# Designed miniproteins, single chains, continued (5): the designs that were tried, part 80

Each design is a single chain, and the fold is of that chain. pLDDT is the mean over its residues in the fold that is shown.

## One batch from the design tools (miniprotein)

Design m18949
Fold by ESMFold2-Fast:
Structure m18949 (fold): chain A 105 residues (1-105)
Amino acid sequence: GMLAELAEEARRKIEEAKELIKKGKYEEAGRLLKEAVDLAKRAGDKELVYEAAKGLAYVGGALKAQGKDELATELGEVVSEALKGAPEKDVEDVKLAALKGAEEA
């Protein structure tokens, strides 16, 4: 159905973004992960929203470490919106992902 198709598209974008992250293509990865957050939210899949937000936080951390502050701030706003009402563990995992991204950039 439509919701399952949205969730599948979100998963595909997350996997593509992971490959882009491995290649250091953080700006392109961030674009795909923003799209994945929207798709996962529309699908009603909270676990996918948090997975995509963790990827976005990693990318945001990497971009900030590279001096791309405006783009990092934009991605951080998407992450903050995605985490509204999230469990403490998911908020902590996202924070750690941002720190890891900054370290590995």
Scores: mean pLDDT 90

Design m18950
Fold by ESMFold2-Fast:
Structure m18950 (fold): chain A 89 residues (1-89)
Amino acid sequence: SAAVEAARAALLAAHAALLETVARAVATASSPALAEALRAADEAVRAAGARIREALEGGASDEELVAAYEAATATLRAAAALIEAALAA
């Protein structure tokens, strides 16, 4: 459906943005705050992946897939924001 494709596209965009932020962070001198933000981002990616996998394996409806992709997108955006905050500190 168009809604599923839009939600999936948003997730892919959020993931690409997070990867760019992580690349900038790992090129920076390490700090405890940055190390914690990077660890939180790794956990967020794993949690988002598990949610999507569960929805796909469970034969989720279009509405359930949209919800799963939107939740994953929010999680990845929050992770990127934490890394940006740590970089700005």
Scores: mean pLDDT 86

Design m18951
Fold by ESMFold2-Fast:
Structure m18951 (fold): chain A 55 residues (1-55)
Amino acid sequence: MLSEEEKEYLEYYKKILLEIVDEKTAEELVEEIKKMLLQGASKEEIDKFIQEKLK
């Protein structure tokens, strides 16, 4: 399960993504971020992933 800090980080990205991309894409990206967090990815790795997807 995600820590409280990781849940806060995930919610932050979810809100940003919902403003930038469509709902389906935002949900897909949020699920990928959650999976990365559960696999031990750093916040920097997740930031890089999101930046690459949004360029």
Scores: mean pLDDT 78

Design m18952
Fold by ESMFold2-Fast:
Structure m18952 (fold): chain A 60 residues (1-60)
Amino acid sequence: SVKELAEKYGISLDEALDIYMDAVEEAVRELGPDMPYEEFQRRVDELAEKKAKELKEKRK
């Protein structure tokens, strides 16, 4: 939900997409490729939300 992430945190769609891509890379490194898809997606969403919140707070 890149669009929802962007709207929720007041960041651009491009920034939200970059955050989501970073979250996917982190989740792959943490959980590995054998993680069930549902758990993987949940972890990606958690990491994306955290990164978006940090970006918004940093920019004020």
Scores: mean pLDDT 77

Design m18953
Fold by ESMFold2-Fast:
Structure m18953 (fold): chain A 84 residues (1-84)
Amino acid sequence: KQRAEELLEQGERAYRAGDLETAVRYYKEALSLDPDNARAWLNLGVVLGQLGRYLESLKYWQKGLELGSWEEVDAVHAEVEQRF
């Protein structure tokens, strides 16, 4: 709910720091509060892909695409490119 965005920001910080497991935890917590947050689904998909958890990555990416706009997908992609 109101804390979902805070958890997303904490997850993004962990991801930028290379702490992929912590990023997964924060993104999952954000989704438990706001399951309609496309950004959280997309970010979790990206992180899981980098962890080699490809089947889960595809599942979360697909859910994010179903809920989000192309602008949200582009924003996540740009963030990954700029930081990694």
Scores: mean pLDDT 73

Design m18954
Fold by ESMFold2-Fast:
Structure m18954 (fold): chain A 86 residues (1-86)
Amino acid sequence: MTLIITLRNLTDEQKEQYLKYAEELRKKGYTVTVEEKGDTLTITIENAPPTLIIGHVLRAIGLELDGAEVKITFDGDTTRIEVTFK
């Protein structure tokens, strides 16, 4: 399954943390693509196991509870998580 995470209105510090996380996933053997456009990051994880997808869904819900705008979409083999920070 493919997991796509789009993060908007990132601070420089948040951006560095997510880029570091993407590198950690690559070190664990995941195929990870990162697109950076200003304060927006899109992280694509190919062949994500269900446990990784569930973990990110739970993290996104936590971010929504902390006041971010969150949208989660399931399109066949692709899970899309969109997070917009305040």
Scores: mean pLDDT 86

Design m18955
Fold by ESMFold2-Fast:
Structure m18955 (fold): chain A 80 residues (1-80)
Amino acid sequence: MDPEKFDIEVEIALLEIRLAILKKHGKLTPEAQKLVDEAEKHLAEARDALNAGDYETARQHVERAKKLLDEAIELEKKAE
């Protein structure tokens, strides 16, 4: 097992779980929903890159997905 591959796979899985929880509530603002949808696309791209052995590209998509999800959560906190 490559430690970097394992770390990226774990990061993707945790972000996928976080995204699924956000989508389950169905109470997102339209702006937050767009950020969640974009994060989901980046997680798919990260998984494709990881499976191709492109860890650099996978890392970049993971970082982008993290920022998008953090922004979506921040918007939801301010909407409450």
Scores: mean pLDDT 81

Design m18956
Fold by ESMFold2-Fast:
Structure m18956 (fold): chain A 87 residues (1-87)
Amino acid sequence: MELVKKAEELAEKAVEALKEGDIETAEKLDKEAAELYKEAIEAGADPEEIQKIALRQGMKAAEAALERGEITEEELEEGKKRAEEQL
């Protein structure tokens, strides 16, 4: 699905922005990716598959932020817990 592919590309760019320390750009790109995932679900994409993709990208973004000291290990663990609650 075209929307899912675009969302994945935006999520990957968000991770790269986080690695560079551009948190605002990363948050904007991640939000745009999330909106495209919602549109894909409305268009008939499997919500469970999209959620797994979003979870993987979110974990990469959180790990990049942790490496830069932008978040704590506790915040990363809380983020993982919230992601699991969405399953």
Scores: mean pLDDT 74

Design m18957
Fold by ESMFold2-Fast:
Structure m18957 (fold): chain A 109 residues (1-109)
Amino acid sequence: AALAGALALLGGLFALAAGALAVRAAGTRKALAGGIAGAIAGAGAIFIALKYGAASAGAAAAGGIAALNGGLAALAGAAAATGNPALAAAALALGAAGLALGAAGAALG
């Protein structure tokens, strides 16, 4: 449970950061929407992991799923971003890490 909760928290943090960078890089409304969705899902994963992750394996799994979804949304936003290629590349890297950590947290929860 503790490891799954930690992975969900890290995945959520990476998804939030990726979403924020995708918003900064956006240049398009589609990229902005994906970045915002990724940031919100990442924040949700952090909340679930911090509040419930230590108390329940199911809550840790839910946090991991939220982080996975946040990573996917941030990746979609970053892929559609045209405003700043360096920030878009950073958002892609962080979104991929958030997706991987969220998936691991979901699998272990």
Scores: mean pLDDT 73

Design m18958
Fold by ESMFold2-Fast:
Structure m18958 (fold): chain A 77 residues (1-77)
Amino acid sequence: MEREVARALLAMQAAIASKFPDKEEAARWIKRGAVLLMKETGLPFEEVEADVREQLLAMGFDEKTAEELIEEIRKEL
């Protein structure tokens, strides 16, 4: 249940961020939101990492930038 809720919340964060005119702000929103969600839920980031990657790619980030953001999220946890 918690994992499914976390995935849904991450998808909502990505949908909101996709409306940001500034890609730098969108990246900061995704990073901060993911870090906060993982800390609040206690879920291992590994369980949602693939979902976060797919969301970043769907938002128009390239594979390199998506992996850099994922690495930054892991470092904050």
Scores: mean pLDDT 75

Design m18959
Fold by ESMFold2-Fast:
Structure m18959 (fold): chain A 56 residues (1-56)
Amino acid sequence: MKEFDFTGDADEESKAADLVAMAEEDPSIAPQLREVLATLGDPAVRAEALARLEAL
């Protein structure tokens, strides 16, 4: 992919990545982070982040 990967919600992807990183450091807060992820506007970003949390 050349320039076609820069057409998403970068701010929501960054937020999702931060939330997943927090869960990687402390899995005990994953339920709280799932609730925060539910507030994200992009359903695709939410689904991807939830899948990453489930993989932890």
Scores: mean pLDDT 71

Design m18960
Fold by ESMFold2-Fast:
Structure m18960 (fold): chain A 70 residues (1-70)
Amino acid sequence: SAAEERLARLRARMEEAAARLAEVDPSLAEALRRAMEYLEQRYRNGEISIDEVERQVEETLAFLEKLLAE
């Protein structure tokens, strides 16, 4: 389904960010993975839409890009 494909892409983006972050901050990388797991659970439970998952992932990634900027 289109929603499952979107979820898989969002998960992949968060995992890429977590893997990159693990080199400098393993605790923050773990927190990112947990945050993604929590968003997936809320989506699968019908508590949030896929659009809301995408919004929260994009906000998280934007924050990390800013945090990691030299």
Scores: mean pLDDT 85

Design m18961
Fold by ESMFold2-Fast:
Structure m18961 (fold): chain A 57 residues (1-57)
Amino acid sequence: MKEKEKLLEEAAERLRKAPDGETAMKIINETAKKLGISPVEAAERIARILEEEEAAA
């Protein structure tokens, strides 16, 4: 199910562009709903993607 990873990567990109925390929370909640997971799980997975991107840079 590679589409789940694509949605998480897209969410991470949108979070990078978010001007405030309210927008960031909205992105996390929308992503969680699309994936059928909790917002906490979505936030953890997005955080891992951002960590990997920074480590690879």
Scores: mean pLDDT 76

Design m18962
Fold by ESMFold2-Fast:
Structure m18962 (fold): chain A 117 residues (1-117)
Amino acid sequence: SLKDKIKEKIDELRKVIDELLAAFEAGTVTPEQAVEYVRRIVELTNEIIDLAEELYPDDPKIQELINRLSELVGRIIQVVADYLAGRITREEAVARLKELKAEFDKVSDELKKYIDS
């Protein structure tokens, strides 16, 4: 079902964010790998938005949740960009990504619960 497909893509997006954080914590991430993680995150986020809008057209709660998800994804991407530009340390990037991941997990769980209701 479309509901199952959205939930599967949320779980895939969460896994990619977890892999990004793990790579930053390990200090093994290359610029090329960081760019590829960002590309995958953007692609999955757009797919989730498209599927959610198809299943729940003009639903204000869905629009609220996908806007919150998109804002958090944008912040994750900005942390990666700031790190690659040398504006923040790896330790600062890890700390910010951990906070953003915790908030992402909350919003994605709320979206999954709304879809099941």
Scores: mean pLDDT 90

Design m18963
Fold by ESMFold2-Fast:
Structure m18963 (fold): chain A 102 residues (1-102)
Amino acid sequence: ERKEEEEKIRKAKEEARRLLAEPGAGLEEAITRALSTHLGLEVVSIELSDGRVVVRVRSKEGVESTATVLIAPDVELTPAEIAEALIEAIARGKGKEAVVTL
């Protein structure tokens, strides 16, 4: 069980990175596909604001959870780094906030 969870998280991160490597790919699309394909989670909403990304997800059982990534004001992150941090927070934290730095 634990090893299968770790593998699903790894595959979700890899899928998001792969999608974001394509020109014109959006963060919302990459996160939505990675979470649904590998973790079985539906993205209900994604909110992008200055220094904050908030994602609300729904499980197969209909349970909703929220993950927040806070970005330091002086750090510029790639969409892939933001996506990986969100996937990690959603999979492990189930709504815990994460601060993302390089």
Scores: mean pLDDT 72

Design m18964
Fold by ESMFold2-Fast:
Structure m18964 (fold): chain A 56 residues (1-56)
Amino acid sequence: GEEQEKLIKKAKEIMEKAGDENPEAARLARKAILLAKQGKLEKAEKLLKEAEKILK
């Protein structure tokens, strides 16, 4: 659905922003993509929030 695609897009943007300087944030974003594809949207959102906190 639209929520799933929105989360995947946001996760990809976080991965690109994290680069090689923030491997933990990139890993969380990758896991969020997998969870979003499985329909676990709430868990995906929590991981993206944690990744964003690392990038700040």
Scores: mean pLDDT 81

Design m18965
Fold by ESMFold2-Fast:
Structure m18965 (fold): chain A 75 residues (1-75)
Amino acid sequence: MMEEMKKKVEELTEQLKSKDLEVREEAAYQLGKLAPHYPELVAGSLKALLNDKSLSDEEKGRLVRAFAKGVEEAI
């Protein structure tokens, strides 16, 4: 189970690099839902998102907001 969750987090992290902003937003939301259960795995994904030079500050803000919504729904 842990190995499958690690792979899922890795897949979602790759989807954060998608050229489609809606796909990126869905990936951020799903990572947010996993964050309370797998915080160490998800922390790396969030760091990668914030350091992505291909994303504008506006796009990063939208993705961080989707992530936060996922966290809120996972409690």
Scores: mean pLDDT 78

Design m18966
Fold by ESMFold2-Fast:
Structure m18966 (fold): chain A 60 residues (1-60)
Amino acid sequence: ADAELEKFEKLLKDQLETNEKILKARVRRGEISEKEAQEMLEKAKKLIDKQLEELRKAAE
């Protein structure tokens, strides 16, 4: 059923959003630069985007 696919998609999106918030907090603390945070987020987004695309294709 669709419920499992929707749950997975939400989890991946939530993970990306949480990662962005964590990286923003680390920048505010002066632990990392904005550029470093952006690079880390981009890597995470690339991985999640691939998984999301695969899930959406399976749901089609």
Scores: mean pLDDT 77

Design m18968
Fold by ESMFold2-Fast:
Structure m18968 (fold): chain A 61 residues (1-61)
Amino acid sequence: SREERGDRAGAAASAAGGGNAEAAKKAIQYHTLGDVEKAREAGEKAGGERAGEAAERQARL
């Protein structure tokens, strides 16, 4: 489900980026909306480019 993808993207962003919770919440919200690009950007805010890429990959699953 979309919720499942959002949860995985948030977990990936938190794990890779060291836990900016606010950015992780936004990544989950954007995944629920189906916006992979915004989810990636929210992930980047959580922990940089690698966190953003991880969030994007999880959102695409």
Scores: mean pLDDT 62

Design m18969
Fold by ESMFold2-Fast:
Structure m18969 (fold): chain A 71 residues (1-71)
Amino acid sequence: SATVKRVMLHELKRAIEEHMPEVMTKEELLELLRKLGVSDEAIELVKEALKDLPEVVTKEQVIEALDKYFS
């Protein structure tokens, strides 16, 4: 549902804002999210959201990509 997607987006953005450094690799970000207890299903959605970004990503790029993917 749209509500569930918005809650997941909000929680993902909060985790990224609180725990992600300004720059890291996509692989390191996915490992960070797994350590924070993000589900494998949500990790796959994050992978899709970030697929067109380079290997090294900024926090701003990640937040923008998630917003576009879930819009």
Scores: mean pLDDT 84

Design m18970
Fold by ESMFold2-Fast:
Structure m18970 (fold): chain A 113 residues (1-113)
Amino acid sequence: MSAEEEVERAREAGERLLSENPEEAREGARELVELVESENAEAAREAGAALGAAAASTNPEVARIGAEGALEVAKSENPRARAAAAGIGGGADLVKDPEARELLLEAKRLGEK
């Protein structure tokens, strides 16, 4: 994919992540997890920001999907992706859902490794 196409995909995936349909939201999170590993720094930043925004959502289901995405990024073999997950996990104190907060704390722990 071109750099421009990867940034557009990150934006579209972020929109799907906020879907009222949990299946669509999970597909959005899956694409964002892949895009955080992108060599395109802009696409990777957009993807990380979208996962973090979702984890901070007042909708518990969206918050958990976003936090689960951050945890998957934290398990990446790419050190830049793990650092991004640690950054997202650093926002755990701002998350109201207990399950999403626990997932973000684990993402921070794994990403700082």
Scores: mean pLDDT 81

Design m18971
Fold by ESMFold2-Fast:
Structure m18971 (fold): chain A 55 residues (1-55)
Amino acid sequence: MAELVKEIGELMDKLQEALKELEENPSKEKQLEVDKLAQELLEQQERFQALAEAA
């Protein structure tokens, strides 16, 4: 649980930074980075939710 919470927090911070960079300097590569971070965050949140429901 604690490890996942920390990882989710780090992914949120990275996603916010990537979104700001994308807004300031739009590019295909920046869009792909945002999409990748969003997907990883979603997967970690789903794992966290599953663990919370199992407890």
Scores: mean pLDDT 78

Design m18972
Fold by ESMFold2-Fast:
Structure m18972 (fold): chain A 77 residues (1-77)
Amino acid sequence: MEELEKLKEEFEKRYQEFLDWLRAQNAASPHAEDVDAALAAIREDLQKSLEEMIKKYGEKEAYKFFLDQLDAALAAR
């Protein structure tokens, strides 16, 4: 399952890039703890959405879908 493992690695990499970008955008916030809480909530929501997509389309398609979404979000910044 090299292809699936590669997709999971790319997903984690892009997701980390997205989180780092969100933190950077909020670096001037006086409420850093609120930013961390919001990032944790986003992570939980993505995990839940990923699980639902896996149920409907299988792991490979689910990870591809979310990788595409993360790439689109990063490109829009």
Scores: mean pLDDT 74

Design m18973
Fold by ESMFold2-Fast:
Formats: structure tokens, sequence, C-alpha cells
Structure m18973 (fold): chain A 55 residues (1-55)
């Protein structure tokens, strides 16, 4: 589902951020944002936007 895809992208982004790979984290958070918007999931969207702000 789109929700599950967004959650996987968020997980990849968090792992990249933990490694200090800001470029990979930004791409993964952006992917999560698009998927969350398509799923109309406001919580996932907020989490993706917060992540992008940290990159």
Amino acid sequence: SLVEQAERSLALAEEALARGDLATAAVAYHDAKILAQQANDEELLARAEEGLART
C-alpha cells in the first residue's frame, strides 16, 4: 500500500540520517512525503516534512 511504502521510505531516511548521509536521507524523506500525500495520511506527511527539515 502507499502507507506501507511511505513507512519504508521513512525507515530508510532515518537510517541514512543516523549514518550522517544527509543526501540519501533527504531523497528518502522526499519520497515518503509524496507517498504520504497520495495516501492522504497527515501523520506520515508531518513526519516526512520534519525529517526534511533535519537534512
Scores: mean pLDDT 86

Design m18975
Fold by ESMFold2-Fast:
Structure m18975 (fold): chain A 63 residues (1-63)
Amino acid sequence: GTKVTITALKDIPETNGIVLGMKKGEKVEAELLKELPDGNLVVRLLSDGKTYLLGSDKVKIEK
């Protein structure tokens, strides 16, 4: 995948370790693995090495 910086546009609640929880304005480094047809992103977070789902409408992605 492509290394990206993910910035939260709004508060995102953590859900069962599946959805990445973020506060509005928080930035994380991740690897973008896949973009799904429903607008969800599959990302691997660099800090913990785990894979998460993230709504593309809730975040800004920078390469």
Scores: mean pLDDT 79

Design m18976
Fold by ESMFold2-Fast:
Structure m18976 (fold): chain A 64 residues (1-64)
Amino acid sequence: SEEEFLKAIEEAARELGLSEEQVERLVEAVRLGLKESLSTREVAELAGLSVSTVRRIIRKALEK
């Protein structure tokens, strides 16, 4: 589900050492990305993170 995915993103971001402010911004960017079908690049721009960082977090969130 969408909420399960967003929780996985939040947990993965925290585990990778993002601040609470960065985690909150990323979760909102991913939520908007799911609603608007945004690219990883657009999500990264909204979150104020690099595309590589966002890709790493998504990969970790989807890891099993």
Scores: mean pLDDT 85

Design m18977
Fold by ESMFold2-Fast:
Structure m18977 (fold): chain A 95 residues (1-95)
Amino acid sequence: MSEEQLEAEVEAALARMSAAVSKKAAEKYLEKGDIESAIEELEKAIKALEEAIEALRKLIELSEPGSELYRNAQKELELLEEEKEELKERLEELK
């Protein structure tokens, strides 16, 4: 349980970092008027957020219901789902 929990936490953290990097790259491309490259980076950010969401769902399954870890993972999952939808809306505005 603890080793699998750590693996899921690491996967979620790495995926979130990947999403943040791609989101920042998209912002830089938009500043330069390179809409096509911005779209590619937003798509990468969305994919990375989906990977982070999957890792958090795995962490929730491995966690004791009602624990602090369980509650924190659920709250973080909700925030990432909201961020994913916001990025999808932004992506549609650019098309």
Scores: mean pLDDT 85

Design m18978
Fold by ESMFold2-Fast:
Structure m18978 (fold): chain A 89 residues (1-89)
Amino acid sequence: SKQKEVLLKIIDEIAVAKAAEELKKKGKDGDTPENVKEALKLVEEKKKELEEFLKNHSLEEAKEYLIEKLKELGVKEEVIKKYEEAFEK
């Protein structure tokens, strides 16, 4: 399903954005090896949380939730529109 593939790409983007925001709040947003390891760990944890949500919800519910999360995280409107268009194809 192309729609499921698009949802997984959105999950990746949300996970990266959430990890970056959390690390910035902790002052760990530098490019040190320790900060990179923490970033990778947080991305993996956030991805697993979002993938579990996807498993327990309908495709429609997952779309609405993930698009709203992209908006909350300040993802550019042009990127969000690209994902919305990908669901219609």
Scores: mean pLDDT 77

Design m18979
Fold by ESMFold2-Fast:
Parts: C-alpha cells; sequence; structure tokens
Structure m18979 (fold): chain A 55 residues (1-55)
C-alpha cells in the first residue's frame, strides 16, 4: 500500500500549491477556476486510489 501513501502526499502538496495560487489570484473568476481545479484533482485522486485498491 506504499503507492497509496505517495499518491496522498502528492495530492496534499498539489492542493497546498493551488491554495497559494488562490491567495495570489487577483480576480474572483481566477479564484473560482482554481477552486474547481482542486475539486477535480480530489475526484481524480479518489479514482486512482480506488484503482490501486483493486490491484
Amino acid sequence: MKKIEEVKKVLEEDIKRLNELIEQAQSPTAKQRLQESIERLKKNYEKVIENLKKE
């Protein structure tokens, strides 16, 4: 299950980076787009983790 731990760590780092970009974003539209990117990222990682559990 080491791959699942690595995937979770990458997800946490990606979310942290996107949150930093949200803080620096100048427009509400840019902030909304970044927030949607975080949501998509979480959804994609859930699918990856499910696939790893099946393997």
Scores: mean pLDDT 78

Design m18980
Fold by ESMFold2-Fast:
Structure m18980 (fold): chain A 75 residues (1-75)
Amino acid sequence: MTPEEIIAGLEKATKAALEAADKIEDKELAEKLKEELERLTEKAKEAIRAGDWEAALEYAREAEKVVQEIVELVR
């Protein structure tokens, strides 16, 4: 898997999570979670481009936690 393929996968997953967040009834909470997810995704992409795979993995794990919060709120 190339860095470009990883970035593309991360962007696709982030887009899906952001679309799911639009279904959250609390729009202020939805906006906060969307902003946090986008921030973490951008940091992960920056780390991948820099070759800092340990930092990229850490940001990706934090992003996964935000995705889980979004999923639980739209259940």
Scores: mean pLDDT 81

Design m18981
Fold by ESMFold2-Fast:
Structure m18981 (fold): chain A 76 residues (1-76)
Amino acid sequence: SAAKVEEAKELARRGAALAAEVRAATAAGRGEEAVARLEKEVAELEERLQALVASLNEADQKEVAEAGLKALAEAL
């Protein structure tokens, strides 16, 4: 459904933003606890995104992947 696609796109964008935060935090030498917390959030979002994507057709999966890649490119 369109609602599932939009939810998956939002999760993909949030995942991209968190991945950029992990990269920035690691590069800045932030404490291990802060990095571990961000990595846990990434893992939780990935699990939710995978569950949604698994229920989508191939075209919708590509649309979600494209949105995630655009978000990651913008965040990096």
Scores: mean pLDDT 82

Design m18982
Fold by ESMFold2-Fast:
Structure m18982 (fold): chain A 62 residues (1-62)
Amino acid sequence: GMEEKLERQKKQKRIEEIKNFLEEKLDLEVLSVSETTITVRSKRSGRVLTVPLDKFGFNRPL
């Protein structure tokens, strides 16, 4: 219903905010985003990291 569309829009906005934060503030490259995790690459070290999205203020369904 309409509620699911609002949930998806909120999630997309949070993903964009996190992506911008990681790229602009932390000098990271976003490689992929899933339901629960974001995979990033450090531009400084070239290392790939997988981080839970809840660490970035995503709603936790727990």
Scores: mean pLDDT 69

Design m18983
Fold by ESMFold2-Fast:
Structure m18983 (fold): chain A 74 residues (1-74)
Amino acid sequence: IEEELAKELPHWYRVAEELAEEALKISTDPEMKAEVERVLQRARDAYEKGDAVGVLAETIHAATLLAIARQKAA
């Protein structure tokens, strides 16, 4: 499982970046923006270390923040 995730590591990092960018575009809450920036930093650190599980975890976190931002923006 980790070996399969490692092969897709650049893909999951890009997904994390895209989800975080969307959350930043639609969020008006400074605390939410700060949390998204922290998620991006952790995803970058995990990507640089080759931590596929870490990148995937931060991708899921970014998706969750985007869902919350969308609910608040509506």
Scores: mean pLDDT 78

Design m18984
Fold by ESMFold2-Fast:
Structure m18984 (fold): chain A 63 residues (1-63)
Amino acid sequence: DLFAAFDRDGDGRISGAELRAYLASLGVHLSDEDVAALIAAADRDGDGVIDRAEFEELHAPGA
């Protein structure tokens, strides 16, 4: 479960810090601005975090 790998505190949400840390472990270095932009693009609720459904939209193929 990919979402569970990002959700380190088990609250069902991914913070920008958790997303950045996970991507860094894969060798992907994003700035805080890049992480904030990804969250803003996925954030349908305006709460500044990514829930499971929003995360699946980011990582599932759009086709």
Scores: mean pLDDT 68

Design m18985
Fold by ESMFold2-Fast:
Structure m18985 (fold): chain A 70 residues (1-70)
Amino acid sequence: MISTLPKELQEEIKKMQEELEELKKLHDEGKLTDEEVRKALIEKMKEIIELFEKAGLEEFLKLAKETMAK
């Protein structure tokens, strides 16, 4: 859970969450297409996975990969 993560990792996640909120806002305003938002979300998800991998949270990474694989 986010609350159990190191402070520095929490800051990185918060920054990425803010970027995701910005993407949602731009999409809601019609400034980004569904395809553009989807591509940006996939890139942000990859960055989050990489952060968790560096933090040694392999089980969380495994769960995220299973979710992305569909």
Scores: mean pLDDT 70

